# Ledger of designs, part 95: designed miniproteins, single chains, continued (5)

Each design is a single chain, and the fold is of that chain. pLDDT is the mean over its residues in the fold that is shown.

## One batch from the design tools (miniprotein)

Design m19500
Fold by ESMFold2-Fast:
Structure m19500 (fold): chain A 93 residues (1-93)
Amino acid sequence: SLEEAERLLNKGMYYMKQGKYEEAIKYFEKAIELLPEDHPLLPLAYRVLGEAYFKLGEYDKAIEYYRKALELNPDDIGTRRLLEEAEAAKKKA
């Protein structure tokens, strides 16, 4: 199932590059279902799921998933910056 999770993450990333954010979300959610709770790819999966929601203007969902990524990897400065950006965007909306 880990090889399948990686394949799904890669497909989601491909759709992200094409601006197909709703399709990307579908693949990222399936990848998360296949990853064990302690797997090193899980914080990345939550981060990119949050990025997809952010691109759709779904700031509350983006914040939720960035927080989940940071719970698993608190030292990820990149994800912290994305969280701050989503919180700022929500305040302006």
Scores: mean pLDDT 89

Design m19501
Fold by ESMFold2-Fast:
Structure m19501 (fold): chain A 102 residues (1-102)
Amino acid sequence: ELEEILKQLEKERLDKEFRAGVFALTAAVLDVIAKKEGISYRELALRLAKENADPRVVLVARWLAEGKTIEEIAEWVKNRSDEEIDAEAQRTRDELLAELEK
């Protein structure tokens, strides 16, 4: 029982750290793309939403447009569940798609 609980806690910790790393890498890649193409993070976020990109990638682009650093993005996702992150990502995508209609 205790050994099983400890193994589960360690797995959850590693999963959260891995996910935070993926989000940090995504933010770094999007930063490079925006700078290389000479476009704003907002324009990149709108383009990704329009192209039906992964909602989590769109969320990261929106966060960069709002002035979040790569470190802040990694820290935010490390402290949330997958369900909370996916809900935020879907909401962000829907908001960007609605913005394109205005």
Scores: mean pLDDT 84

Design m19502
Fold by ESMFold2-Fast:
Structure m19502 (fold): chain A 74 residues (1-74)
Amino acid sequence: SPVEVVTAVIDALRDAPDDEFLDVVRGVLEMLGATLSPAEFAEVARHMLAHIARVRPDLVPQVQALVQEALARR
């Protein structure tokens, strides 16, 4: 599922530099925003933010801004 894929990607990046982490998350959100329905995107984004809050809580505000940007582009 998209939720399982984004969770695995975030786990693989848990020790990555902030810039690399955010660049990958931006790319994932852009891909998901282009391919998923609005309801599916919202569900995946919610799970992604919850998982990031566990592994990279310091980056939650930046990721939330990226989610809002991706939503505005839909």
Scores: mean pLDDT 84

Design m19503
Fold by ESMFold2-Fast:
Structure m19503 (fold): chain A 68 residues (1-68)
Amino acid sequence: SMEEIEELAKLYKEKALETEGFDYSLEEAKRRVENALKAGLSPEELRELIEKGDLETLDRRVVELILS
């Protein structure tokens, strides 16, 4: 849902600032969440990776899915 994507985008923004020191706009964070879902990550796996702050693994999995 749009509400769930927005919630995940806000969490992504917070975790990126905490773990990477980068302050993404909410629009960019939302785009990244939507792209991960479009690439084939499940909503459950995406939420788990964001909640853990493991954005490097998230980015790697998105690239692997796109290149498959």
Scores: mean pLDDT 84

Design m19504
Fold by ESMFold2-Fast:
Structure m19504 (fold): chain A 100 residues (1-100)
Amino acid sequence: MLEEGKKYLEAGDFDKAIEAFKKALEEDPNYAEAWAYLGMAYFARGEYGKAREAFEKALELDPNYAEAWYYLGQLYFLGGDIETAKEYFEKALELDPSLP
């Protein structure tokens, strides 16, 4: 399901991507990568509240998941909380200096 969800996400079929990632999480609710991709799919749909919850869950499971820190930073930036966004981006870059 995770790989199928990734293909749907790349194709812009966010509804099918969300369904596939949710099915992956039904089998393993501790799958940090699936939570992160679910967050990315919600972010792409503009469902920022659901995206934030998914990324926060990914970090609860794997606090070293740099992309989740980065996307949470993006969400804070979009919400106008620039100071919190900077903190999250700094954490993402600490974990993966190659992140833009």
Scores: mean pLDDT 84

Design m19505
Fold by ESMFold2-Fast:
Structure m19505 (fold): chain A 70 residues (1-70)
Amino acid sequence: SMREELIERAQTELGMSRQAAEDLVDGVEEQLGADASDEELKEEFERVMKATQASLPPSREALAADRARG
């Protein structure tokens, strides 16, 4: 399914957990609506992926440290 393909891409390209990838794809689906085409889903997903990648800290460890500061 398209949803599963996008989840796999988020895990592979961004190094996300399955849960984080599912949340990302769910957000894209909600933004576009249930009737969105596979191409519209892919385009919006790629845009969100690029924005997410650009906003990530230089290291995964730095992100984990920031999240530990509660």
Scores: mean pLDDT 72

Design m19506
Fold by ESMFold2-Fast:
Structure m19506 (fold): chain A 77 residues (1-77)
Amino acid sequence: GPPDPLISELSLEDLILVQEVLIENGAKYTGEIDGFFDEHFQEAVKDFQEKEGLKVDGVVDQETADKLLELLKKHKE
């Protein structure tokens, strides 16, 4: 698949916002909101991918990144 652009290009603050948005969107997350891409963050990504009809692999590819960025824009209201 394509490289993981979201994890590579986002700042720590943006990664924290992604974790918060995933939790607000109903993702099952039990880790700390610290911006680190660990197994708990990966599970939240998988839950998000399932809800958006994407491939559920926990890899933040371009399609997953685009959908997460859409949620970040709504969160910044």
Scores: mean pLDDT 67

Design m19507
Fold by ESMFold2-Fast:
Structure m19507 (fold): chain A 80 residues (1-80)
Amino acid sequence: SLAEAEELARRIRELAAEAKAAVAAGDLARARELLQEIARLRDELVRLAAAAPAEDHARISELIQEVNALEREVLDALAA
């Protein structure tokens, strides 16, 4: 459902912030663990998109783009 997609995106935003904080603290192991969890939830969001009714496609696509950008931000922080 759209509500489930919104909740997954909210959780990913929280995990991305926590991962960036872990990088800033020098806890790269924690940051990588959080990045794996982000990837897992993103895959759940993509599966929800595949099962979603047509009226939800545009919004879920926006959420997937947002999540992909957040995942890239965490990867960039780890590379710095």
Scores: mean pLDDT 89

Design m19508
Fold by ESMFold2-Fast:
Structure m19508 (fold): chain A 67 residues (1-67)
Amino acid sequence: KAKELIEKAIEALKNGDRDTAKKYLQEALEILKSQNSKEAFLVEAALGALEAGHVDTAIELLKEALK
């Protein structure tokens, strides 16, 4: 579900595909927000890092969301 989308986003980022990663993260965020999950904050932070060009930071935040 949301974790699978986050894992797919991490893989896309590792392959340099930021647009595909953002799509998966937006889908995951929608699910997590509907659940009032605290992981939604980490996904939002990762999207912010990605917009700022901090791919490594985005990946780290997403890995934290999977713990």
Scores: mean pLDDT 83

Design m19509
Fold by ESMFold2-Fast:
Structure m19509 (fold): chain A 79 residues (1-79)
Amino acid sequence: DEEEERKLLEELREEAKKYGEEYLEKAKETLKKLAEENPEIREKVEEFLKKIEAGDEEVIELAQLLAVQSEKAQEELAE
């Protein structure tokens, strides 16, 4: 259901907007750890991080959305 997917994305975007800087920092940390653990994708992760540093809004939005999703999953597991 496309409408259900749209609602989910809107909720994630709203959370990312409220804590955008914090979620972006979390996303960077997660990506750095992922690159450390997976040498095969290290170059791709570094390129992605460089795009974030360059202010690529599309890449920043994706990173923030991933961080929000990851944080929610980790928080539910921890609590």
Scores: mean pLDDT 68

Design m19510
Fold by ESMFold2-Fast:
Structure m19510 (fold): chain A 70 residues (1-70)
Amino acid sequence: MELEEEGRRHRELGRRAFREGRYEEAVRHYLEAATLFHRAGREEESEREIGNALRAAREGDVSVPGDLVL
């Protein structure tokens, strides 16, 4: 499944960026992964990646929209 494969790719890129302290990049990749998983009907995975993005945003003091909903 194309969307799920791209979601997994962005999830791994987000994990790498987070591990390296590149929190802005981690947020970007986690949010893209969440969007792709949501579009693929993988709601649990989408919610997990939103959580990862919010955690990365807090760690890096990165602003994200308060209206982030999937």
Scores: mean pLDDT 79

Design m19512
Fold by ESMFold2-Fast:
Structure m19512 (fold): chain A 114 residues (1-114)
Amino acid sequence: DRVDKLVEELIRKERDPNRREGIRGAVDIGKEVGERYKKALEIMEKLPEEEKEKVLEYIKESIENSKNVLAKGSPSAYALVAYTMKGLLELGFKEAEEYYKEALKNLEEALRNA
């Protein structure tokens, strides 16, 4: 997987132990957030249509907030966005593709500058 290879290489090149653990933690949190969204969508299927629309709007707003996370400019922030957006893409949220691609590009640039 391209994102896994990029993140593993960044962790390998990172000299600061605290920054390495920060990147690993961001990967784990990003994956966990993806799994929580999957569970939320399963529960949402049982909601009235009006409430489903509100939850979908909230998820789209959360995807858009990825721009603010990416603006933090750290490999940990890039890893968090990459794994969260990947999970949302696998759930069918096409809106996540923009931020997933930006996170991958930022991870590749961070690796080149390492």
Scores: mean pLDDT 85

Design m19513
Fold by ESMFold2-Fast:
Structure m19513 (fold): chain A 82 residues (1-82)
Amino acid sequence: MEKEANKKKAEELYNEAKRFAERLTQEGEKSTLDERIRKLSASVTLFDQTYEVNKMLDKEQAKKAEELRKEMEEKLKEAQAE
């Protein structure tokens, strides 16, 4: 029971973080380079926080958050190289 509830909470947190990061990325695409960098940095921080919470709740959901954090870090490095 508790394990299933924790997994569901982790999924909700992951989905909320993903939706918020997708929104930030879309807004960044219509913005200056500096704003895009700031929004990508915010997305990295959001997924890092989601990973820290989710590693206590569900290992698989934590892994998904870590993967998205790495993806956002790569996009951030690309933007910073412009």
Scores: mean pLDDT 79

Design m19514
Fold by ESMFold2-Fast:
Structure m19514 (fold): chain A 67 residues (1-67)
Amino acid sequence: KEEVEEAFRRAVQLLAEAKGKIPEDVLTEAQRHLIRGWKAYQEGDYETALEHFRRAVELLEEALAKL
């Protein structure tokens, strides 16, 4: 499922960029979504995985935009 993999790659890229630049609570929330999404992906639940990865992307993009 290409969309899920794309969202995951985007989230990981943004997380790397955001480390040390955004509030720690937002970083932690994004990391939780990445972990939950990855677990869903491993279980074959691609819809849940996509939702979590997209949420991580949204959180990271919003936090970076406020800098």
Scores: mean pLDDT 83

Design m19515
Fold by ESMFold2-Fast:
Structure m19515 (fold): chain A 55 residues (1-55)
Amino acid sequence: SLRDKIRELILESASYTLKSLLYRLKGDEEKAEEYLEKAYELEKKAEELLAELKK
């Protein structure tokens, strides 16, 4: 369902956010930024699908 797809995207985004934090703690700022960017893209997709669900 559309709700399941939104949930999956949110969970994937959360996973990338955690990976970003771990890389930042390791001092790898480039990888931290890369994973945070991926998290943001997934969150954006989830928000777009949520907007479709609210129509």
Scores: mean pLDDT 85

Design m19516
Fold by ESMFold2-Fast:
Structure m19516 (fold): chain A 62 residues (1-62)
Amino acid sequence: GAEDQIAQLEGEIETKKSELKEALDKLKKAKTTAEINKAIGETLSAMGEIFELELKLKKLKK
């Protein structure tokens, strides 16, 4: 049911938030332009995935 899907999505969002935190930590430690660009890319990717999961969650709660 919708409750099972909501619980799964909430779990996936928490996992992606952890990945975002790791990407941000890499960005803080980045010393070269290449490292900065890579960490920015990873951060944007994680944010995009969180956004899509949040949209799915919002649709299920309506």
Scores: mean pLDDT 84

Design m19517
Fold by ESMFold2-Fast:
Parts: sequence; C-alpha cells; structure tokens
Structure m19517 (fold): chain A 79 residues (1-79)
Amino acid sequence: MLAEAEAALAEAEAAGATPAQLAAQYLALADIAIEAGDLEKAREYLKKAEEYAAKIEDEKLREAAKKRIEAVRKKLEEA
C-alpha cells in the first residue's frame, strides 16, 4: 500500500501537482506509516511534507501545513 501511494505521488509530482497538494499527501502517508509502525517511512514522508510546505506561496495554506506537520511530528515522537 505505501509503495503504491509513493508511486502515485511520484506521478502526481511529474504531472505538476502543487506544493500544497504534495505536502498534504506526504502528511497523509506519514500518518499511515505511523499507524503501521513504519517509523522510518514516517520520518521520510514528514521530511518531504516539510520540503513541499516550504514551497507553498499562500501563507494560510503554509501555516495550515506547518500545524499538521507539528501534529504528525508529535505522534512520531510518541510512537
């Protein structure tokens, strides 16, 4: 499942998905990886989400992404 989701994200990125869309997708994958116990993948997805969130030009969307990143990071630290 995660590998298929990663492939779908790579296709979306190649097709020109926005940084906000990519950040949201990587955050979703990080949350799924934490629930699955794959903390290494969760950290990788979180880093990707942070990279794409930094590229969001809309300040409200960037702030929303940053808050979600912090929530996922706390889940990862508790896992």
Scores: mean pLDDT 79

Design m19518
Fold by ESMFold2-Fast:
Structure m19518 (fold): chain A 76 residues (1-76)
Amino acid sequence: SLGREILLLLAEAGDRALSAGEIARRLGASVSTVSLLLDIMAQEGLVEKRRVGRTTLYRLTPAGRALAAELRAAEA
């Protein structure tokens, strides 16, 4: 699922924050769909969003990183 791919991409980015546009470009998805999923994930406490000027950047929370690790283990 795209939500899974977003979590795994952000986990690989580590402490680097990514914009919705960069995530969409890397995953070959629409910015609108990625933005919607990021908002849902933020409400679920899996990602945090920060405003830097007019740009919104996203990072995993500790809960998001834990979920990403479980998802990787479940498919091994």
Scores: mean pLDDT 84

Design m19519
Fold by ESMFold2-Fast:
Structure m19519 (fold): chain A 55 residues (1-55)
Amino acid sequence: SPEELRARIAALEAELTARLDAWKASGQPPSPEEQADILAKARELTRLRAELDAL
């Protein structure tokens, strides 16, 4: 449903925002593995947004 897609999008946006805030607070850049995970989640977010737009 559109509501389920919006909820998943919101959850991913919140997760990515929280990670950025945590790294800003730590003063340390994310590891290469963490960067790969973030890129994968950003791609998933883009895919979910496209799926919602297609409804």
Scores: mean pLDDT 83

Design m19520
Fold by ESMFold2-Fast:
Structure m19520 (fold): chain A 70 residues (1-70)
Amino acid sequence: MELLVHIMAAQGYLAAGDLEGALKSVKEALKIDPKNLMAIKIGERIAKAAEEAGDKKLAEEAQKLVEESK
């Protein structure tokens, strides 16, 4: 199931600290289901982690993706 695979991949990348990979996986999940609450929550976690890492551009991209999904 494609949606679940992307959600699991996003969680795995996030746990590994690969914020770029996590964001890519969340984008794919949201293309399949734009209102998927798990994908939105992971996107919020990516935005926070990117802000903490000082990656302002990645944080803004993740935040916009989450906002567009609501």
Scores: mean pLDDT 81

Design m19521
Fold by ESMFold2-Fast:
Structure m19521 (fold): chain A 55 residues (1-55)
Amino acid sequence: MGERLIQGAVELAKQVGADVALQLARKELETLRKEGAPESELERIEREIRDALAA
């Protein structure tokens, strides 16, 4: 799950830019949080997305 979100954000950043991709990824993380995903997983995924987009 997290790897798919990270890859999706990286690919989206190529089309619309890293800031827009990060905003959309955060919306997906909010959806997962509402669906009961663990906070530790959500924090890990967000960190990995930020790291990937910063590279």
Scores: mean pLDDT 78

Design m19522
Fold by ESMFold2-Fast:
Structure m19522 (fold): chain A 94 residues (1-94)
Amino acid sequence: SKLEEILKRFDEVAEEVRRLKWRDPSNLVVEAEGVDEDTALEIAQFAIDLLALSGRSLREPARLVVFDPKTGKRYEVEIRREGDRLVARVRLLE
């Protein structure tokens, strides 16, 4: 029905607004392992952007590997939601 279409569109917009909220450092906690805090934050934000672009909900835990062609390094990124915050663990591989 038309009402169901409107509610679905509202939920999609609300989810997109929540995704943009995670670009605020106060709403994103980054745990760095084998990498500096600034690099870990950049990698975490990139991983969140990739998940959003792929249509993946940030409500569920996600794990992905990010490759940096500039340095040749790979990072394992684990993203989980804790209440109103996202927690991203960034671990240097190789």
Scores: mean pLDDT 72

Design m19523
Fold by ESMFold2-Fast:
Structure m19523 (fold): chain A 55 residues (1-55)
Amino acid sequence: SAERRRAAARLGEAYGVSEETVLAALPLDSGAAARLLGSHGAGAGAQMIRKEYGA
């Protein structure tokens, strides 16, 4: 949880979205995560997070 939160904060800053938005994507499947973050330009980041931290 703490590790995923740190990763979410880091990726949120990298892609210009809030860490809360990234964290909301973590429990979703890759498609849902990509759609949630995609409107903020972070679709690829969402899939990467799901692969490494959301599983």
Scores: mean pLDDT 61

Design m19524
Fold by ESMFold2-Fast:
Structure m19524 (fold): chain A 74 residues (1-74)
Amino acid sequence: KEKEIEELAKKADEAFEAGDYEEAAKYAEKAAELARDVDPRLAAQFLAAAGKAYEKAGDKERAAELYAKAKELA
């Protein structure tokens, strides 16, 4: 599970650097789902990263939702 979280986080970072913000957000969301059971604070960080990626993709509504979820877990 931890290895899968690390792999998804790496893919999210790579997609974000490539400018593929929607794909980066999807990987970050998957990492957050896996992290929730082991580290809610880490899951919150991934949700915030997904929110930032959706914000850059122009999806402000989804970004706001993810930021709110991140605050609940942090």
Scores: mean pLDDT 82

Design m19525
Fold by ESMFold2-Fast:
Structure m19525 (fold): chain A 63 residues (1-63)
Amino acid sequence: GPLILARVVRDYTATRPGELSLRKGDLVEILEEVDKTTFLVRNLATGEEGLVPGEVIRPIGEL
């Protein structure tokens, strides 16, 4: 199926188990919307997966 891509709009440091640290400008794949404020993503540069706040990512389209 199509990949849903998002750009990281600000740095994020993981604060809980299962979260992923991200840097502004990173490209991520959205794997799942877990709740209203939390997304499961994969960092395309590292292949690492984890939970991040939706506020630090911006969807940019599908592949």
Scores: mean pLDDT 84

Design m19526
Fold by ESMFold2-Fast:
Structure m19526 (fold): chain A 68 residues (1-68)
Amino acid sequence: SPLEERIREEVERQLERYRAGEVTPDEALQLLATEVARLSREAGLSPEERQRLVQRAVREFQRGLDEL
């Protein structure tokens, strides 16, 4: 779905910024959570669905950090 693709792109973007030394992990997580919440709200998802997508994106980012 377009929303899932945009969330994946945001996770990849924050991982690349971390790899480039532009953000700390905490800064990247905060930016990621904020953007995913915004995208989910714009997509008309419920608060519960928005929270689940934010949590999923955070887990995907954490997994990406472990692989770097």
Scores: mean pLDDT 86

Design m19527
Fold by ESMFold2-Fast:
Structure m19527 (fold): chain A 81 residues (1-81)
Amino acid sequence: SEVEEKLKETQARIAEHVRRAAEALAAGDLEAAVEHLERAVEAARRGLEELRRLGAPEEHLALLERAAREGAEAAERLRAE
C-alpha cells in the first residue's frame, strides 16, 4: 500500500541519518552529530505530514512522532553541552 511504502521509505531515511549521527559521535564530531540528528527529525516530520495526508493508522503516525521526539531530544542534549 502507499502508506506502507511511505512508512518504509521514511524509516529508511531516518535510520540513515541516525547511523551517520552515531558515526559522528564515535569520531568525536559533536557538530556533525547534531546536524545528522536534525536531518533525522526533519525526515520524520516530513514523513508524518505525508502519512497524515494519506490517512495512515495512528500506530504508524505514533512511530514517526516518537522518532521525531527522540531525535529532537538527543539533538537538544548534545547542543546543551
Scores: mean pLDDT 88

Design m19528
Fold by ESMFold2-Fast:
Structure m19528 (fold): chain A 61 residues (1-61)
Amino acid sequence: DELEELIKKAEKLKKEAEEKGDPATASSLQRVIEHGKKTGDIKLLEAGIKNAEFRLESLEK
């Protein structure tokens, strides 16, 4: 199920954001996960994941 896989990916990224000390990205991912679970909006989940990946990559040293 594409929806379940995207939710799992978003949850993993949220944990990574929390570990890296980026609460803003973690909070954004939490909202996207909650909305995705309620609506099944795959495009919103994909957009949220891509945005989070970009932000977290910018924090990588």
Scores: mean pLDDT 79

Design m19529
Fold by ESMFold2-Fast:
Structure m19529 (fold): chain A 60 residues (1-60)
Amino acid sequence: VSEEEKEKAIEKARKGAKALLEAGVPADVARSLATQGLVESGIEEEEARRIAEEIVEELL
C-alpha cells in the first residue's frame, strides 16, 4: 500500500471510530472495527491493529 493510500485509510478509520465512540460503542469494539477497515484497505493486520489502538486512544 502506498503512503498516500495508507494515510487516507487511517483518516477514514479515524472518522469511523469517532462515530462509533460517539454512539456509545465500547472502545475495544471500535478498535476491532477500525482494525478491520485498515486491513481491508491493504494495511498489514499487525500494523493495522497498532494504528487502530492509537486512533481509539487519541479519540478518548
Scores: mean pLDDT 81

Design m19530
Fold by ESMFold2-Fast:
Structure m19530 (fold): chain A 66 residues (1-66)
Amino acid sequence: MSKQEIKDYILKRYGSDYVTVYQAAEVISELTGLSIDEAYKLLVDRFRTPILTVDQVAGFILDLLK
């Protein structure tokens, strides 16, 4: 899966270039098989912000899939 495919998926699902950490956790859970709670904790630890760009989320998912 390419970074652009992940970005397009998030944009189609939420309709915004920005997502909440919880929305990002939902996407990570679906694409990686992690629980939403586990994905949420990983995001909070990494970014320490309540709002993320679609680009940041897509990059993070690619890092998890390495």
Scores: mean pLDDT 84

Design m19531
Fold by ESMFold2-Fast:
Structure m19531 (fold): chain A 100 residues (1-100)
Amino acid sequence: AEKYLQEGNKLFTEGKYEEAIKKYEEAIELDPNYAEAYLNLGRVLFEMGKYEEAKKYYEKAIELDPNYAEAYEGLARVLYLMGKEEEAKKYLEKAKELEK
């Protein structure tokens, strides 16, 4: 699973979003509990403007790892762009509590 995550990260950095998604999906197929793969899938979808899908994967990352600060930050960002500012602020504060 880690190999596909690393390949996905490289593709994401290169702006190859659809190819990155496929690699993260392959990582998840091998390890369905891979919170980082769900986080990164959410990040790619966010960059593509697919906010509802990005939200779903950030929520899944939090479900798998409730202490995953970056997943709360991602969720807050997508909620803010969807006009849900009060919810976004709540998750940003949660991310701040967890980051140290």
Scores: mean pLDDT 85

Design m19532
Fold by ESMFold2-Fast:
Structure m19532 (fold): chain A 64 residues (1-64)
Amino acid sequence: MSKEELWREAEAALHLMQAEIAKKNGDYKTAAEHYRRAAELLSGIDPELAEKFRQEAEELEKKV
């Protein structure tokens, strides 16, 4: 794994943590933004997981 891929995975993990916190607080807009960012970071590394987070963001955007 390249250094760039490792950093993208780490950054995605931080965004996922923030998305879960925002969801728990009812801040669906902020949660959706973090899921979308995680999906972007993972799109070249794990496309299936990236699509899953994109779908989660879309579901949360329906609640805003």
Scores: mean pLDDT 82

Design m19533
Fold by ESMFold2-Fast:
Structure m19533 (fold): chain A 105 residues (1-105)
Amino acid sequence: MIKLTQPSSISASVGEKVTIPATASEDVGNKVNWFKQKPGEEPELLIYNTSKLAEGVDSRFSGSGSGKNYTLTIEELKAEDEATYYAKQTSKKPFTWGPGTKLSI
């Protein structure tokens, strides 16, 4: 089973750039999706297959990475970006979620 690791929390200010890392226990071949979740809301897909922006998602979001190491970048932070961000690998079943990183602004 592939394990994903993320920092538990990151703090930043409005207008700043933040980078959220995820590390996989083995190579996941760019099969990493990123999700945003706010309390009381459904998870929103932001990035799929490492670097592809999902339909209707703000271009301030971007993804990069390879092998075991992946990052979600959010530019020009807004108060609405305060949420928990989850990496999910879809390389091998069972598909596994990271523990999530809580972004506080």
Scores: mean pLDDT 88

Design m19534
Fold by ESMFold2-Fast:
Structure m19534 (fold): chain A 84 residues (1-84)
Amino acid sequence: MDEEIDIGIAEIYMAVGNLLESKGDYEGAAKAYEKAVEILEKVDPNHPLVAEAYRNLADAYEKLGDTEKAQEWRKKAEEIERKR
């Protein structure tokens, strides 16, 4: 099903983001996590990976010095986590 394929693609973007972050490429990591978020929000906005993607985006933006974006994504992750 297309939804399962899209979730799989989002997981690949998450893995790519993690790899780029481990290399210190926080800008590349943020872009990869943003692609994962775009897919997850359209397919299943309540998926557990959404909160993880938001946290990873927040961490990447914090490393880039964009404190405002980092806090915004962190709040979005907390909102998803509050839904259990």
Scores: mean pLDDT 81

Design m19535
Fold by ESMFold2-Fast:
Structure m19535 (fold): chain A 82 residues (1-82)
Amino acid sequence: LEKEAEEKVREELIKGLKEDIELVKESNPEAAKLLEEAIKAIEENKLDEAFKYIAKAMGVPEEIIREKYELLLKRELEELKK
């Protein structure tokens, strides 16, 4: 259950990051590059590293990214419990 929720959240994060890259690649190519690095970090199971790249690309504190991830994971765990 927990592993399944983590995998699903990682897949959703990668999908969202790919969409964000398409939106920002023309206006902010540096942010797009950081989001690509975040995807690689997620694929390597280095979530802390991924959060740093996402935070840097979005211009928000890393703490906000971590909190958002925890909320997504909690929601997925609740859905899998059903």
Scores: mean pLDDT 80

Design m19536
Fold by ESMFold2-Fast:
Structure m19536 (fold): chain A 65 residues (1-65)
Amino acid sequence: SKAEEAAKELVEEAEKLVAQGKSAEEISEALEPLAKELVKKYKLNDDEATEVSAEVGEKLTELLG
């Protein structure tokens, strides 16, 4: 789905930032412009955008844990 593709791109970027030793705050700040671009690129609705945020948040918890 479009949401799955957007989540995959955000998770891939998040993994790179985690590898660089970035904090959760720094990662969230760095991912914000990319998330906005992906919402526009894939024309995500509010439900799809919420799903992407949930998927990325779950993955960040795993990566930073």
Scores: mean pLDDT 81

